Designed miniproteins, single chains. Designs and how they scored, part 60

Each design is a single chain, and the fold is of that chain. pLDDT is the mean over its residues in the fold that is shown.

## One batch from the design tools (miniprotein)

Design m2207
Fold by ESMFold2-Fast:
Structure m2207 (fold): chain A 113 residues (1-113)
Amino acid sequence: SRERLLALLEEAIRLLEEVIRLAKSRDESKVPEIMEKLEETIRLLEEAIRLAEDPEVREQLREAKRLVEAALRILEMYRNEKKIPFDVAASQVIGAAEGAILLLEEVRRQLEA
């Protein structure tokens, strides 16, 4: 339903805003919490993609999901390999999350019109 889709988008945006807040702290101890919130956001976006009837909305949701998945991969690589400084990883996660929020806000506007 449209109402369920809007609720999923609102929750995904809220989780991504929390990811940005946590990443801006530059606190490495927050990496597990950030990763958990990114994984939850991916689950919400997968449900949103299944509910979306408009192909253009579906593609925008897939693009938002790709950005969230990229952020998760950056943190997984940081955790496992330590090949990049945490500050760089955090900055890339923030950029990806901000990009995803912009796409989700656009989808929300289209659904509320």
Scores: mean pLDDT 90

Design m2208
Fold by ESMFold2-Fast:
Structure m2208 (fold): chain A 81 residues (1-81)
Amino acid sequence: SELQELGRELKKLVEELEKLKEEAEKRGDTSKVEYIDKTLEEVRRLEDEAIRAITLGDEETAIRYVKEAIELVKKAIEKVK
């Protein structure tokens, strides 16, 4: 399903952002680490909202939240590269 495909895309993007966090930590770039952590916190919030929508049978709303999370992670990756 579209939701499953989007979930896999989000997972890969989050893994990429987490690797960038590890690189920033190794370089002592605390501001970049804090920015990535705030982004990951917002992604978790959006994932929780998507889960709530799925529980209510609202797949369209769940898809919108996952797409929003994907765009947020993409923007963060672009900014920290």
Scores: mean pLDDT 90

Design m2209
Fold by ESMFold2-Fast:
Structure m2209 (fold): chain A 56 residues (1-56)
Amino acid sequence: GIPEGAEVLGTYQVGSTTIRLVKKGDEVYVVAESGGKTVVVEKFTASSVTFRPAKS
């Protein structure tokens, strides 16, 4: 689930895994979800980072 007050910056599908970029305050989390299991892959502090999906 997405925590209250968290902002979803992007959602990406990689095979059967859903990857979400979530911002909470000054922290950005890379969250991978597969088979109902959620794992935080990486986190970093980024108050002015912008993520854009690639155009295909």
Scores: mean pLDDT 67

Design m2210
Fold by ESMFold2-Fast:
Parts: structure tokens; sequence; C-alpha cells
Structure m2210 (fold): chain A 50 residues (1-50)
């Protein structure tokens, strides 16, 4: 199920963002890079179901 795989990838990317925020709360650049990875995962998920 492509949709479930996309949701799982997004969930993992969300966990990465949270981990970066917890580990490097005073590093906005690292947080921004992690959020870009989450945005990419969401875009890739959308492309997979289209």
Amino acid sequence: DIEKKAQEAIKKAEQLVQQVKDTYPNNPQLIEEAEKQLQQAKQDGLKAIL
C-alpha cells in the first residue's frame, strides 16, 4: 500500500525533526534542514499517490 508507506516515511521524518529540536534546540539551521527533509517526504508521498 503506497499510501501507508508514504505515511510511515512522513512519520519517520517528523520523528527526525523532533529529535533535532530536542538535541539542538539552539541551532535553527539544523532544525530548518530537518524540516526541509519532512517537506520533501510529504512531497514525495503526494507524488507517489498521483
Scores: mean pLDDT 78

Design m2211
Fold by ESMFold2-Fast:
Structure m2211 (fold): chain A 65 residues (1-65)
Amino acid sequence: RLARALAAFRPGEEYTPAELARRLGISRSTAEDLLLELAMRGLVEPVPGRPRRVRLTPAGLAARA
């Protein structure tokens, strides 16, 4: 499921948990758990600003490839 979550990100794009949930067809709480897991692994990072968003790190992009 982590690989599917990473595949949902486009390089340079930013996503909220709700947007990721819609793209993956999962619940919002599952998307929040996945984003926490990805952030703990260094595969996504928070983006400054509002609303709160995340984007792929270089490590996340490499793991996706």
Scores: mean pLDDT 75

Design m2212
Fold by ESMFold2-Fast:
Structure m2212 (fold): chain A 62 residues (1-62)
Amino acid sequence: MIEELEKKIKELEEELKRKSEELVEAQLAGASVEEIRKLLAEIKRLEEELKEAKKKLEEAKK
């Protein structure tokens, strides 16, 4: 269980990093409001999933 949570956390962190880089690139390139909004929504979803996975890992260690 702990190893599975750690793997999920790493995968979510990597996906968040990719999406954050896409957001920065889109903003610098002057992407549409629609594109920025979509990227922000995906980042928010990943942040919530990461937060929940980290909480589960903390609880599993106690």
Scores: mean pLDDT 82

Design m2213
Fold by ESMFold2-Fast:
Structure m2213 (fold): chain A 68 residues (1-68)
Amino acid sequence: SKEAAEKSGKAAAEAGAAGDYAAASTGGHQPFLYADNEKRKKAGLEAAKAGQAGDAAKASEYGRLAFE
């Protein structure tokens, strides 16, 4: 759901800001266990790429798309 994605994204952003990338990865990973859909998996990968590039806004947008 969008709420679950928002909650996970928020937790991941907070963990990332604190420098805890392991916790950030965990918060973003759980929703994809239920997303057996290529479009949602690709959105999750794009969110990770944007995050690594330091583009938090795009990472957030793609995270939402993973649940749309």
Scores: mean pLDDT 58

Design m2214
Fold by ESMFold2-Fast:
Structure m2214 (fold): chain A 55 residues (1-55)
Amino acid sequence: DRAEQAREFGRVTAEHAGLSPEAQERLAEWFAEHPDATVAERKARVDELKAEQAK
């Protein structure tokens, strides 16, 4: 299933980006809800979560 594959991809991406477990879950859910997201949109979401984590 595309959404489940996107969720897993989001989780792996978040882990490699050094996000917390909580942020990893949020990124995974976002990818699952937006399986057709572009690479640019995915990068923007990762950067947003990293910025939140840095505050």
Scores: mean pLDDT 79

Design m2215
Fold by ESMFold2-Fast:
Structure m2215 (fold): chain A 100 residues (1-100)
Amino acid sequence: NLEEKVAIIRENIAKNATGPPELDELFTQLAIAVLRGEDPSVLVRILEELRRRLRELGASPEVLELLDEAIEHVRAGDLETALVLAGAAVSLFAQQLGRK
């Protein structure tokens, strides 16, 4: 059911997608890497790049903390929670952009 949960997260990001397309692209890369069973080191690198881009775009500490939690969940082998947290970070940032 991971593929179905990824699809739901992707739809939620798309519905809120007034943000930079690069964030959706990075989340898509993360989701594909998880579904392909890539090494945790690959997943962490994608999450670190997503965190770096969010920071450069002026994301709040709350958004960045969600990415830090996602990275720790990847290291713990909880890939489903990591995807949920990464998706939540992108969605929260998109909502914050809509207020500017």
Scores: mean pLDDT 78

Design m2216
Fold by ESMFold2-Fast:
Parts: structure tokens; C-alpha cells; sequence
Structure m2216 (fold): chain A 57 residues (1-57)
């Protein structure tokens, strides 16, 4: 019972990775701009500008 919160955090991390991969795919397909990708990654995933730039490099 007490371990449920740690497992939930790991599951949220996996969901964020899936969301990030979807955003990367949409950006690569030209469905969004680099600015839209940056905004969504920062808002949805809590990434910083350097982290977004690293991912897009």
C-alpha cells in the first residue's frame, strides 16, 4: 500500500516520454513549429529551453 506513490511517479514519467515522442514526431513531420514544440514541451513536460534545444539537435 505505501509503495503506490513511487510506482505512480514512474508511470507518469513514462507517459511524459510518450508525449515527448509524439511532439517530436509532429515537429519532424512539419505539423508544428520549433516554437510550438518548445512551448508544449515546457508546459506539458516541465522541460527547460536548453533541454528542448538538446532534444531538437
Amino acid sequence: AAAARAEASDARGLEKVKELNKLIKDYQEGKMTKEEFRERAKKELGLSDPEVDFILS
Scores: mean pLDDT 72

Design m2217
Fold by ESMFold2-Fast:
Structure m2217 (fold): chain A 61 residues (1-61)
Amino acid sequence: PVPEIDLDAMGLSREQVLAQLDEAIELLRRSAAETTDPEQRAHLEELIGLLERTRAALEAQ
């Protein structure tokens, strides 16, 4: 489970955070597609999965 984040205290709206996560996921997917190193690709795919789970948790709120 993702810990609760006080977005208001951070000066961020949920919509802004979701948009930033979407952009970060897109950038990481592009990087993963361009890498020829399987170890780097696996690491990028792990980060993408983490961000996708974080996004889903925030969207459910």
Scores: mean pLDDT 76

Design m2218
Fold by ESMFold2-Fast:
Structure m2218 (fold): chain A 62 residues (1-62)
Amino acid sequence: AEEEFEKGLEAYEKGDTVTAIAHFEKALAEALAAGDEEAARRALEKLIDIGIEEIKKGVEKI
């Protein structure tokens, strides 16, 4: 979970939003499988933040 979360952060900072989302989704899945509610919440918050920022930028995903 933590390694995937860090990879997601690095990808997003480099502008690779697709790779960042994939890593955060994997981090969320691993955290949920482990019962780590704090790690799951962190990953989910990043996914929501990215979604909001992409909507603000007017990036088409629909």
Scores: mean pLDDT 76

Design m2219
Fold by ESMFold2-Fast:
Structure m2219 (fold): chain A 55 residues (1-55)
Amino acid sequence: SAADYRAQAARLRAGAAALEARAAAATSPELKAHLLAAADQARALADAYEALAAA
């Protein structure tokens, strides 16, 4: 349902924010890059779920 897609998008955005916070605390450039890439993927997936909810 549209509500389920919006709920998934909200969880993914919360996950992305947590990954970004973890990246900010990371001292390793490799770890920081991987966490930020994971956050970007989560946000892209959240946007896709919102698009499905709007259809």
Scores: mean pLDDT 90

Design m2220
Fold by ESMFold2-Fast:
Structure m2220 (fold): chain A 75 residues (1-75)
Amino acid sequence: MRQPVVIAKTDKEFSLEELIAMVDLLFENPEELRKKYEALIQSAIISTYLTKDEAIELVKQLHELGYTNIIPFLP
């Protein structure tokens, strides 16, 4: 199912495995992800409608481009 997904900037650097785990949590329990990471969110960079697999692919591509200081969340 497609959900509104926001990729936000943060000062904290995350590994690819951490970003993939965040996407998993985002689609399974978005409120838990929000409570855990909301304080680290600075500004929205990308906002789009994605499936879980598309969101995983997006964070992989962003990480490969050097965007490690990001957090995926639902608005």
Scores: mean pLDDT 83

Design m2221
Fold by ESMFold2-Fast:
Structure m2221 (fold): chain A 92 residues (1-92)
Amino acid sequence: SAEEHAEEVRKLLLSATPDETYWAAIAAAVALFRLGRVDEAKKIIEAGKSGDPEKAANVISEAVRRLTDEEASRVLRAVKAGIQAAKIKKKL
């Protein structure tokens, strides 16, 4: 469900580093732009840039709760991909 996906996003981001949070937020925002959720995408980018994992977790999980189950799954997948990309970048 969208609520279950939102809770997973929140848990992932609360455990993330600031860099992982930033790239997760960018990936989530791109997914939301593709879904036509422009205002939510902008808020997520701003929260990601804050370097505050709790703020990003709250903003992104709240956006995910308002999506359909399929859309929420896409955003969760984007968050996971962003975190992985940040980990790879740290090794470069």
Scores: mean pLDDT 83

Design m2222
Fold by ESMFold2-Fast:
Structure m2222 (fold): chain A 62 residues (1-62)
Amino acid sequence: SMEEEVRQLRLEALEAVAKNDYKTAAELFEKISELLEQLGRKDEAERYRKMAEQLKKIYENQ
């Protein structure tokens, strides 16, 4: 299910953050946001999109 996919991606994103792999974490948060939008969880989707944006600023403009 998409809900299980979100759960798995969230786990992978947290692992990427723990490794300081901010590029991978940003990509995973963006994918989570897209799936949450499909599930109608707009507030959660916006939260993950914002996190992805912040991480992109970190690795693109160090």
Scores: mean pLDDT 85

Design m2223
Fold by ESMFold2-Fast:
Structure m2223 (fold): chain A 56 residues (1-56)
Amino acid sequence: GEAALQLIMRENGLSEEQAREALELARKGASAEEIAEKFGLSVSQAEGIITLVEMF
């Protein structure tokens, strides 16, 4: 939802477009490493995105 999108943008410095793409990859079961590499994030940040998808 929008709450997850706003948190991802704010905490990771991503644009709305990048945050939406990261959420979709997480929903498709992409690994934290794959998400981290694609968006220039740490694995810990990517794990946070995956957790937000599970919560929202």
Scores: mean pLDDT 81

Design m2224
Fold by ESMFold2-Fast:
Structure m2224 (fold): chain A 66 residues (1-66)
Amino acid sequence: MDPEKEAEELRKKAIEYAKNGDYDTALEYAQRAVEILGEDNPEARETLAAVYSAQGKADEAAKALA
């Protein structure tokens, strides 16, 4: 399976679960996307930051973007 397509699917699921208030599941999908794309990948880090921001965890969101 195409890793880039798999990561895109995981990122979409992370955002969807975060919007629904299921932050634990959203964070799991976001972290899996980071594992596929790499820790320095900006799209994966932005997805992780978006999940933390939805939870109100501003410090964690900032660290994900750094």
Scores: mean pLDDT 80

Design m2225
Fold by ESMFold2-Fast:
Structure m2225 (fold): chain A 82 residues (1-82)
Amino acid sequence: KAEEARIYLSKAYYYLQQGKYDEAVENAKKAVELAIESGDYRMASAAYELLAIAYQKLGKTDEANKWRKKAEEYRKKWEELV
């Protein structure tokens, strides 16, 4: 599951860099689901950040702000473990 989350996160980043924002959203959402399921809060935070960036690029500011807040929430969860 952790390996699957990493694959989807990498795919989301790849699509984001190509300007394929809808595909980036789809893969980032899958990465979030798998990261949370495996308890990988660092990966969940990273996936939420990619999701926020993709929504911002799509002009969906409210969605982008929602996911950015989730990224910060999971970043804090990760930091508590380090």
Scores: mean pLDDT 82

Design m2226
Fold by ESMFold2-Fast:
Structure m2226 (fold): chain A 71 residues (1-71)
Amino acid sequence: SKEIEELEKKIEELKEEIKRLEKEIEELEKEPETQENINRLIGLKIRLIGLKFEIELLEEKKKKLEEEEKE
């Protein structure tokens, strides 16, 4: 299904964005604990939570479409 393929592509794109954010968080956690760095870490961690939630929603949508196509 084209819809399933589009969801898989979007999920992969979000997973790559998560990998980039996790790397940025890891690099920033090695920096001095300045207020600027703390604020940046908070922002990155909030974004990471949002992306993980978006992936869960897309994976649930993909599962429903896969179940519909097997019938």
Scores: mean pLDDT 83

Design m2227
Fold by ESMFold2-Fast:
Structure m2227 (fold): chain A 65 residues (1-65)
Amino acid sequence: EEERKEAVRRVQELARKLSDMIANKEEPEKVKELLDLITEAMRAVGNGDVEKARELIEKAEEVLK
C-alpha cells in the first residue's frame, strides 16, 4: 500500500518535470525516452507490479541526470 503510494507520487513528479521540459522545448530525445518510461511505469503500478514500476522510475530519474 505505502509502496504503491510512493510509486504513484514519484511518477507524478516525473510527469511534472516532463511537462516543463516539453513546454520549454528542451531535449526532445530525452522527452521521448521519459514519456515511454513514465507510461510503462504507470502501467506497472496499475497491474500491481511495484518492483517493475520502481525499476522504470529509477531509469527515468537516471535519464534526468
Scores: mean pLDDT 80

Design m2228
Fold by ESMFold2-Fast:
Structure m2228 (fold): chain A 61 residues (1-61)
Amino acid sequence: MSIEERIEELRERIERASPDELFELETEVGVLELEMAVKKDYSHMEELRELERLIREKEAE
């Protein structure tokens, strides 16, 4: 599965997530960021940061 596909799956899961699910999703976003760093593939970094922002906004609600 591509990084782009994983970002889209995470976005959909975040949009549907309950507060209890946000910790799991935050962990998965962190794992994806680590994979991008290891591959030195930063083409989707802005999209990854948007996912982090969405999680923070949901946690603040």
Scores: mean pLDDT 79

Design m2229
Fold by ESMFold2-Fast:
Parts: C-alpha cells; structure tokens; sequence
Structure m2229 (fold): chain A 84 residues (1-84)
C-alpha cells in the first residue's frame, strides 16, 4: 500500500538521522520497523526484511553506529527505488 511505503521511507530516513547522531538503540529500532513495513508494502521480501532486522540487532549489540548508518541508507535507497 502507498501509506505503508511512505511510512517505511519515513522510518528509514529517521533511522539514518538517528544513526548519524550516534543513537544506536533508536537507529536499530527504526531500521527494524522500516524493514517490517517495507515487507508489508511489498517493497522487499520476507527474507530481505528478516536479514535487515538481524543485521540491525547485531550492529546494535556491537554499538556500531557507522554500520547502522550504512544499513539505514541501504534500506532507504531500496525502499525509494522500489516505491516508484
């Protein structure tokens, strides 16, 4: 749905900002939520969504803010490309 796609993009953009600010916990949470909504919107597969969510959990445990920036930007790009 359009609303789910727009919300997934919004959350991915917020995740990029949170990760750049070094807010590891918030960034990981937003990435996981964006991945779930992107899957519900049909923009990514369930396998892709689970993969992104597991990567976000791992990066949060490692407190890797830079890794979370890269993951959030990758998810944002994918959502933007597939929503058009």
Amino acid sequence: SRELAEEALRLAEEAVRAARAGDVERAARLIREAARLAEEAGLISLEESIGVQLRAIGLELERDAEGLVELAEELKRRVEERAE
Scores: mean pLDDT 87

Design m2230
Fold by ESMFold2-Fast:
Structure m2230 (fold): chain A 66 residues (1-66)
Amino acid sequence: MGEEAIRLAEEALELARAGDVEGARRKLNQAQGLATKALSLGDTERALEAARLAREAWRVLQEHEE
């Protein structure tokens, strides 16, 4: 779960940088759910890394959308 959360957050960041707002949002929602589950199971390091990548993806989306 933690590794998949990181992968989805990385994909969201790539989509955000490419300007695919809908794709990025979909991946961010999936990553958020898996990161929350990983955190609840004690996979704190991967959950926090997924959250960091998700935050960066949201920042990129905000820059392009104003």
Scores: mean pLDDT 80

Design m2231
Fold by ESMFold2-Fast:
Structure m2231 (fold): chain A 63 residues (1-63)
Amino acid sequence: AEELEKAGKYKEAALKYVEKATEAYANKDYETAIEYLEKALSLVSKDSPLYIGAKEGLEYLKK
């Protein structure tokens, strides 16, 4: 994920962060899941379906 950011592949990095967030959520590590979703949101446009989905997931986890 971090190596993709360094290469300027932000969309691919965001997808990997969402994947890591999903794994953390499955392990009941909600704090780590929130951190990865926030990283994914920072890398993509607000108009992106990925941004919308990640934001909804983040709001659900924080509630």
Scores: mean pLDDT 74

Design m2232
Fold by ESMFold2-Fast:
Structure m2232 (fold): chain A 63 residues (1-63)
Amino acid sequence: SMEKIKELEEKIKELEKKIEELTQKLNKLVREGAPMSEILKIEQEIQEARDELEKLKAELEKL
């Protein structure tokens, strides 16, 4: 379905934006000398978002 393709593309775009925002937040935390626990939490969120992005891209390739 063309609608399904558009929905996946929109989700991919939202995840790419989320990764960018999380990366900016990570850079700020590192610059400010935030606790390692906060840094690791954001790094984990980035990795989870990247994994989800790859899954959605694979699903789009299948269509």
Scores: mean pLDDT 87

Design m2233
Fold by ESMFold2-Fast:
Structure m2233 (fold): chain A 86 residues (1-86)
Amino acid sequence: MKTIVTAKNLTDAEKNSLVAMAKGLKKKGATVTVTEDGDTITITADNLNIQQIIALKLQAIGLKLEGATVSVEDSGDTTIIQIDKS
């Protein structure tokens, strides 16, 4: 299963937390790409199990509690998470 996380206007600590999650997924056999462009970070992770997708969703919920706007969309085998902390 595949997850795409797009996050905008995060603090450096919040971005570092997402990058650490991405590195953990890659170590467990996922195909992970991390791209940073200005205030935007995009993480594309493929070959995920259900527990790994739940972990990404929980991290997004944590950012929502810190004032971010979060949307989650499931489309087939792909989960799209959009985060904006403006």
Scores: mean pLDDT 82

Design m2235
Fold by ESMFold2-Fast:
Structure m2235 (fold): chain A 110 residues (1-110)
Amino acid sequence: SPELREAGRLIVEGKLEEAKKLLEKILAKDPENIKALSLLAQVYLLQGKFEEAEEYLNKAEEIAKKQGIKSPEILRAKATLLEAKGKKEEARKLLEEADKLEKEQGITTR
């Protein structure tokens, strides 16, 4: 959606509180929006709020599982959280899973 693209731009610009308000507004209308939940988790990660980031990532994972969706974006965000907690080997495992999943889905960045 245009609102999700705007939230992404606000995050890149470091406007984290504006991004958070917009993402909360999106989630008020669509509580199961995986991309909005993942972006909100990224905001919390950038703020060093790891507990809140984990809560939103867990919500996104539960919804993705319920809907049969596999999301490399969730795996990458979770890997960032694990690395911040010093769990480097667990983080590497999730990044390898995300890379494999992107290849299986035909998502190539080059």
Scores: mean pLDDT 84

Design m2236
Fold by ESMFold2-Fast:
Structure m2236 (fold): chain A 66 residues (1-66)
Amino acid sequence: TRVTIEGLKDAAKTTALALRAIGYGGRAKVEGGEVSTVIAEVPTREDGEELARAGEEAGGKATLEE
């Protein structure tokens, strides 16, 4: 499952989201600087939905693809 989280302005929250994806056994890439995007691939739909929710809570806009 691919999750894209855009519009992240908090570096600590951005890092936490990337680490969360890796913790699921997935991969994450962070793009940008002051405003960042997290692009993650996670093993399950459930992990993707939880990551997307965490991304929205962090002030980002999450898009989930399966």
Scores: mean pLDDT 80

Design m2237
Fold by ESMFold2-Fast:
Structure m2237 (fold): chain A 65 residues (1-65)
Amino acid sequence: MVEKLRERAEKILAENPEIEKEVLEEAEKLIEEVLKNNELSPEEEELVRKVTLASLILKKEAEKA
């Protein structure tokens, strides 16, 4: 599931490069909030970053339409 979300997000970014800049700032805030409230392993942090970025990219494309 996570891998498929990442692939979809990458395709969206390739088609809509303007989304990347906006999403990166929002994603960092959300990731910091998760990390602040949870002690995660490096592997778990990487997973959270990938899922958060993919989800925000999908959400931003949907909102833009």
Scores: mean pLDDT 72

Design m2238
Fold by ESMFold2-Fast:
Structure m2238 (fold): chain A 78 residues (1-78)
Amino acid sequence: SEAEEKYREGLEAWRRGDFRTAAELFEEAGKLYEKEGKLEEAMEAYDRAGILYALTGDVARAERAGKKSRELAKKLGL
């Protein structure tokens, strides 16, 4: 799926040490996984994005991605 492709691109960016690009790609993957109804995968993608945004100093995007991950966790009963 398009979500899986974006998630893979995020992993590739992360492996290269391009943490900002990885964060943006995981955020895109999270949005696409939500559209596909893959809520667990969406939660994981947003969680990864939030961690990487925090690591790169983008506090606002980290907070937004973390909030999305937590909202999805609640929907999943976690």
Scores: mean pLDDT 88

Design m2239
Fold by ESMFold2-Fast:
Structure m2239 (fold): chain A 76 residues (1-76)
Amino acid sequence: KALEHLEKAIEAIEKGDLETALEHIEKAYRAVQESELPAEVKEAILAHLKAAAEAVRKGDKETAIRHLEEAKRLVE
């Protein structure tokens, strides 16, 4: 589920596996989008996931992990 995919995305970034990181960010995005979370919380998480994916594509591991940790904090 969303939390599991966030954990796996962070692990993949730490290992330098950008493709796996992006796959797990996408899965987390879909899980959050389909969740029953309040709209404000959902929008905040999705914004962090989008920023994390962009950071991964730019090779900015520190920024990517920071956004994923914030998304993880908001997921419950």
Scores: mean pLDDT 85

Design m2240
Fold by ESMFold2-Fast:
Parts: structure tokens; C-alpha cells; sequence
Structure m2240 (fold): chain A 75 residues (1-75)
């Protein structure tokens, strides 16, 4: 389904964001907290929390953050 494809693409981009942050020297605990907060933002439809986590990812890869936000908002 379209929703399943969207979720798979979001998961792929989340894994890529985590990889980029780790390679940039972000502590694993902070990477995990960012990914967890993104999951909560999706579950609760919390736009403020979503924007804050995307801004953090954008410090490392702004194009990835923009794409991730676009896909999440389509859910």
C-alpha cells in the first residue's frame, strides 16, 4: 500500500539520519533520544516536537531533514 511504502521510506531515512549523526560524533544516547522523540511526534501528531527534532537533524543534513519532514507530514 502507499502507507506501507511511506513508512518504509521514513524508516530508511531515520536509519540514515542516525548514521550521519553518529559519524558526525553525536553521542549514541543523543541520537537515540532524537529518534525516540521523532517517533513520539509521529504517534502524537506533535508538530512542535517534530519541528524541533527535524531542526536537530538539519544541523547535519538539511536535505534529509526536509525530505523526512515531508514524508512524515503525509502520514
Amino acid sequence: SEEEKLKEEIEKLLLEAARIMREAGVPGSEVAATIHALGLAIQNKDEALLAAQLARIAEYDPELAARLGELIRKL
Scores: mean pLDDT 87

Design m2241
Fold by ESMFold2-Fast:
Structure m2241 (fold): chain A 53 residues (1-53)
Amino acid sequence: MFVVTLSPGEVREINVPKDMDLYRISGGSAVLQHFYAGKHTIYAPTETTFVEA
C-alpha cells in the first residue's frame, strides 16, 4: 500500500510506482486525486497524508 505523510510547510518529491488514485487527507477531509507514475513535487500547507485508494 502506498502511504506518504508530509509535515506542515513541507515540500517533498514523492515517487509514485504506477498510475493510481490516492486519497489526499488534510484537516479531517479526504479528496481523491489521480497520479501518473513517476516523480511529483508536493507542497503541504498543513499536515497531509496520501494513501492509496
Scores: mean pLDDT 86

Design m2242
Fold by ESMFold2-Fast:
Structure m2242 (fold): chain A 98 residues (1-98)
Amino acid sequence: NLANLYLEAGRAYYGQGKYDEAIKFYEKAIEIKPSARAYLNLGRAYLKKGDYDKAISYYEKAIELNPKNKTAWRNLGIAYEKKGDLEKAKEYFKKAEE
């Protein structure tokens, strides 16, 4: 479907380090069908750009759609660690272990 095609395009750009293009395609995928995977990928792209607040926001949306996604909890911890909030990072790394 179109959402999967946009996700694949976004992932291809992400793999090339083209994070702005990746973000554009992930946003198009979300417009068609919001998914934990799309939000997770969007968060990862913002993390690579150093936009930790946006990364956190999108990881939170991924967790809202799939609270059992250990990867989303782990990435949320990484985003807080990059932001310098070590206590929040520790909290979310514990969630990833549950």
Scores: mean pLDDT 89

Design m2243
Fold by ESMFold2-Fast:
Structure m2243 (fold): chain A 90 residues (1-90)
Amino acid sequence: SLEELAKRAIELANKVKELEPEFKSLADTIVKLVERALEAYRQGNRLEAEIDLTLALMTAVIGAKYSKNEEARKLFEELADVLAEMARAL
């Protein structure tokens, strides 16, 4: 379900913050965008949900590119995959 994918995305973003605190702001931004996308989807606003998920996905891709920690990089890559799955589920 979209809710299960969102929970997974939030869990991955929180793990990134634990491994590489410098990415706290990026991870927090992804969490907020995922929560906004879920709210938009529940209100029937699929366009807003897709925009927020696309922004979250691009943020995760940037995080993966600039991460110094290989495990945090892999978490950002997995997060991007989950966010892409959420966008397809809209």
Scores: mean pLDDT 89

Design m2244
Fold by ESMFold2-Fast:
Structure m2244 (fold): chain A 62 residues (1-62)
Amino acid sequence: SLEAEIEIALLTMQAHLYVKAGKYDEALETYRRALDYAREKGASPEVIAWLEEEIKRIEELK
């Protein structure tokens, strides 16, 4: 749904801002929350894969 797409977009934007601020723990928590929400709402495999890749990328920065 459009509402689910907006929520995922807002969560990913928030996570990106945490990354930019060097707050990697908060960024990971926010991306994981976005991933869980995307899975619950049946987001596309591409969106799910992208969120999984972002989580892995940020984990590698620790």
Scores: mean pLDDT 86

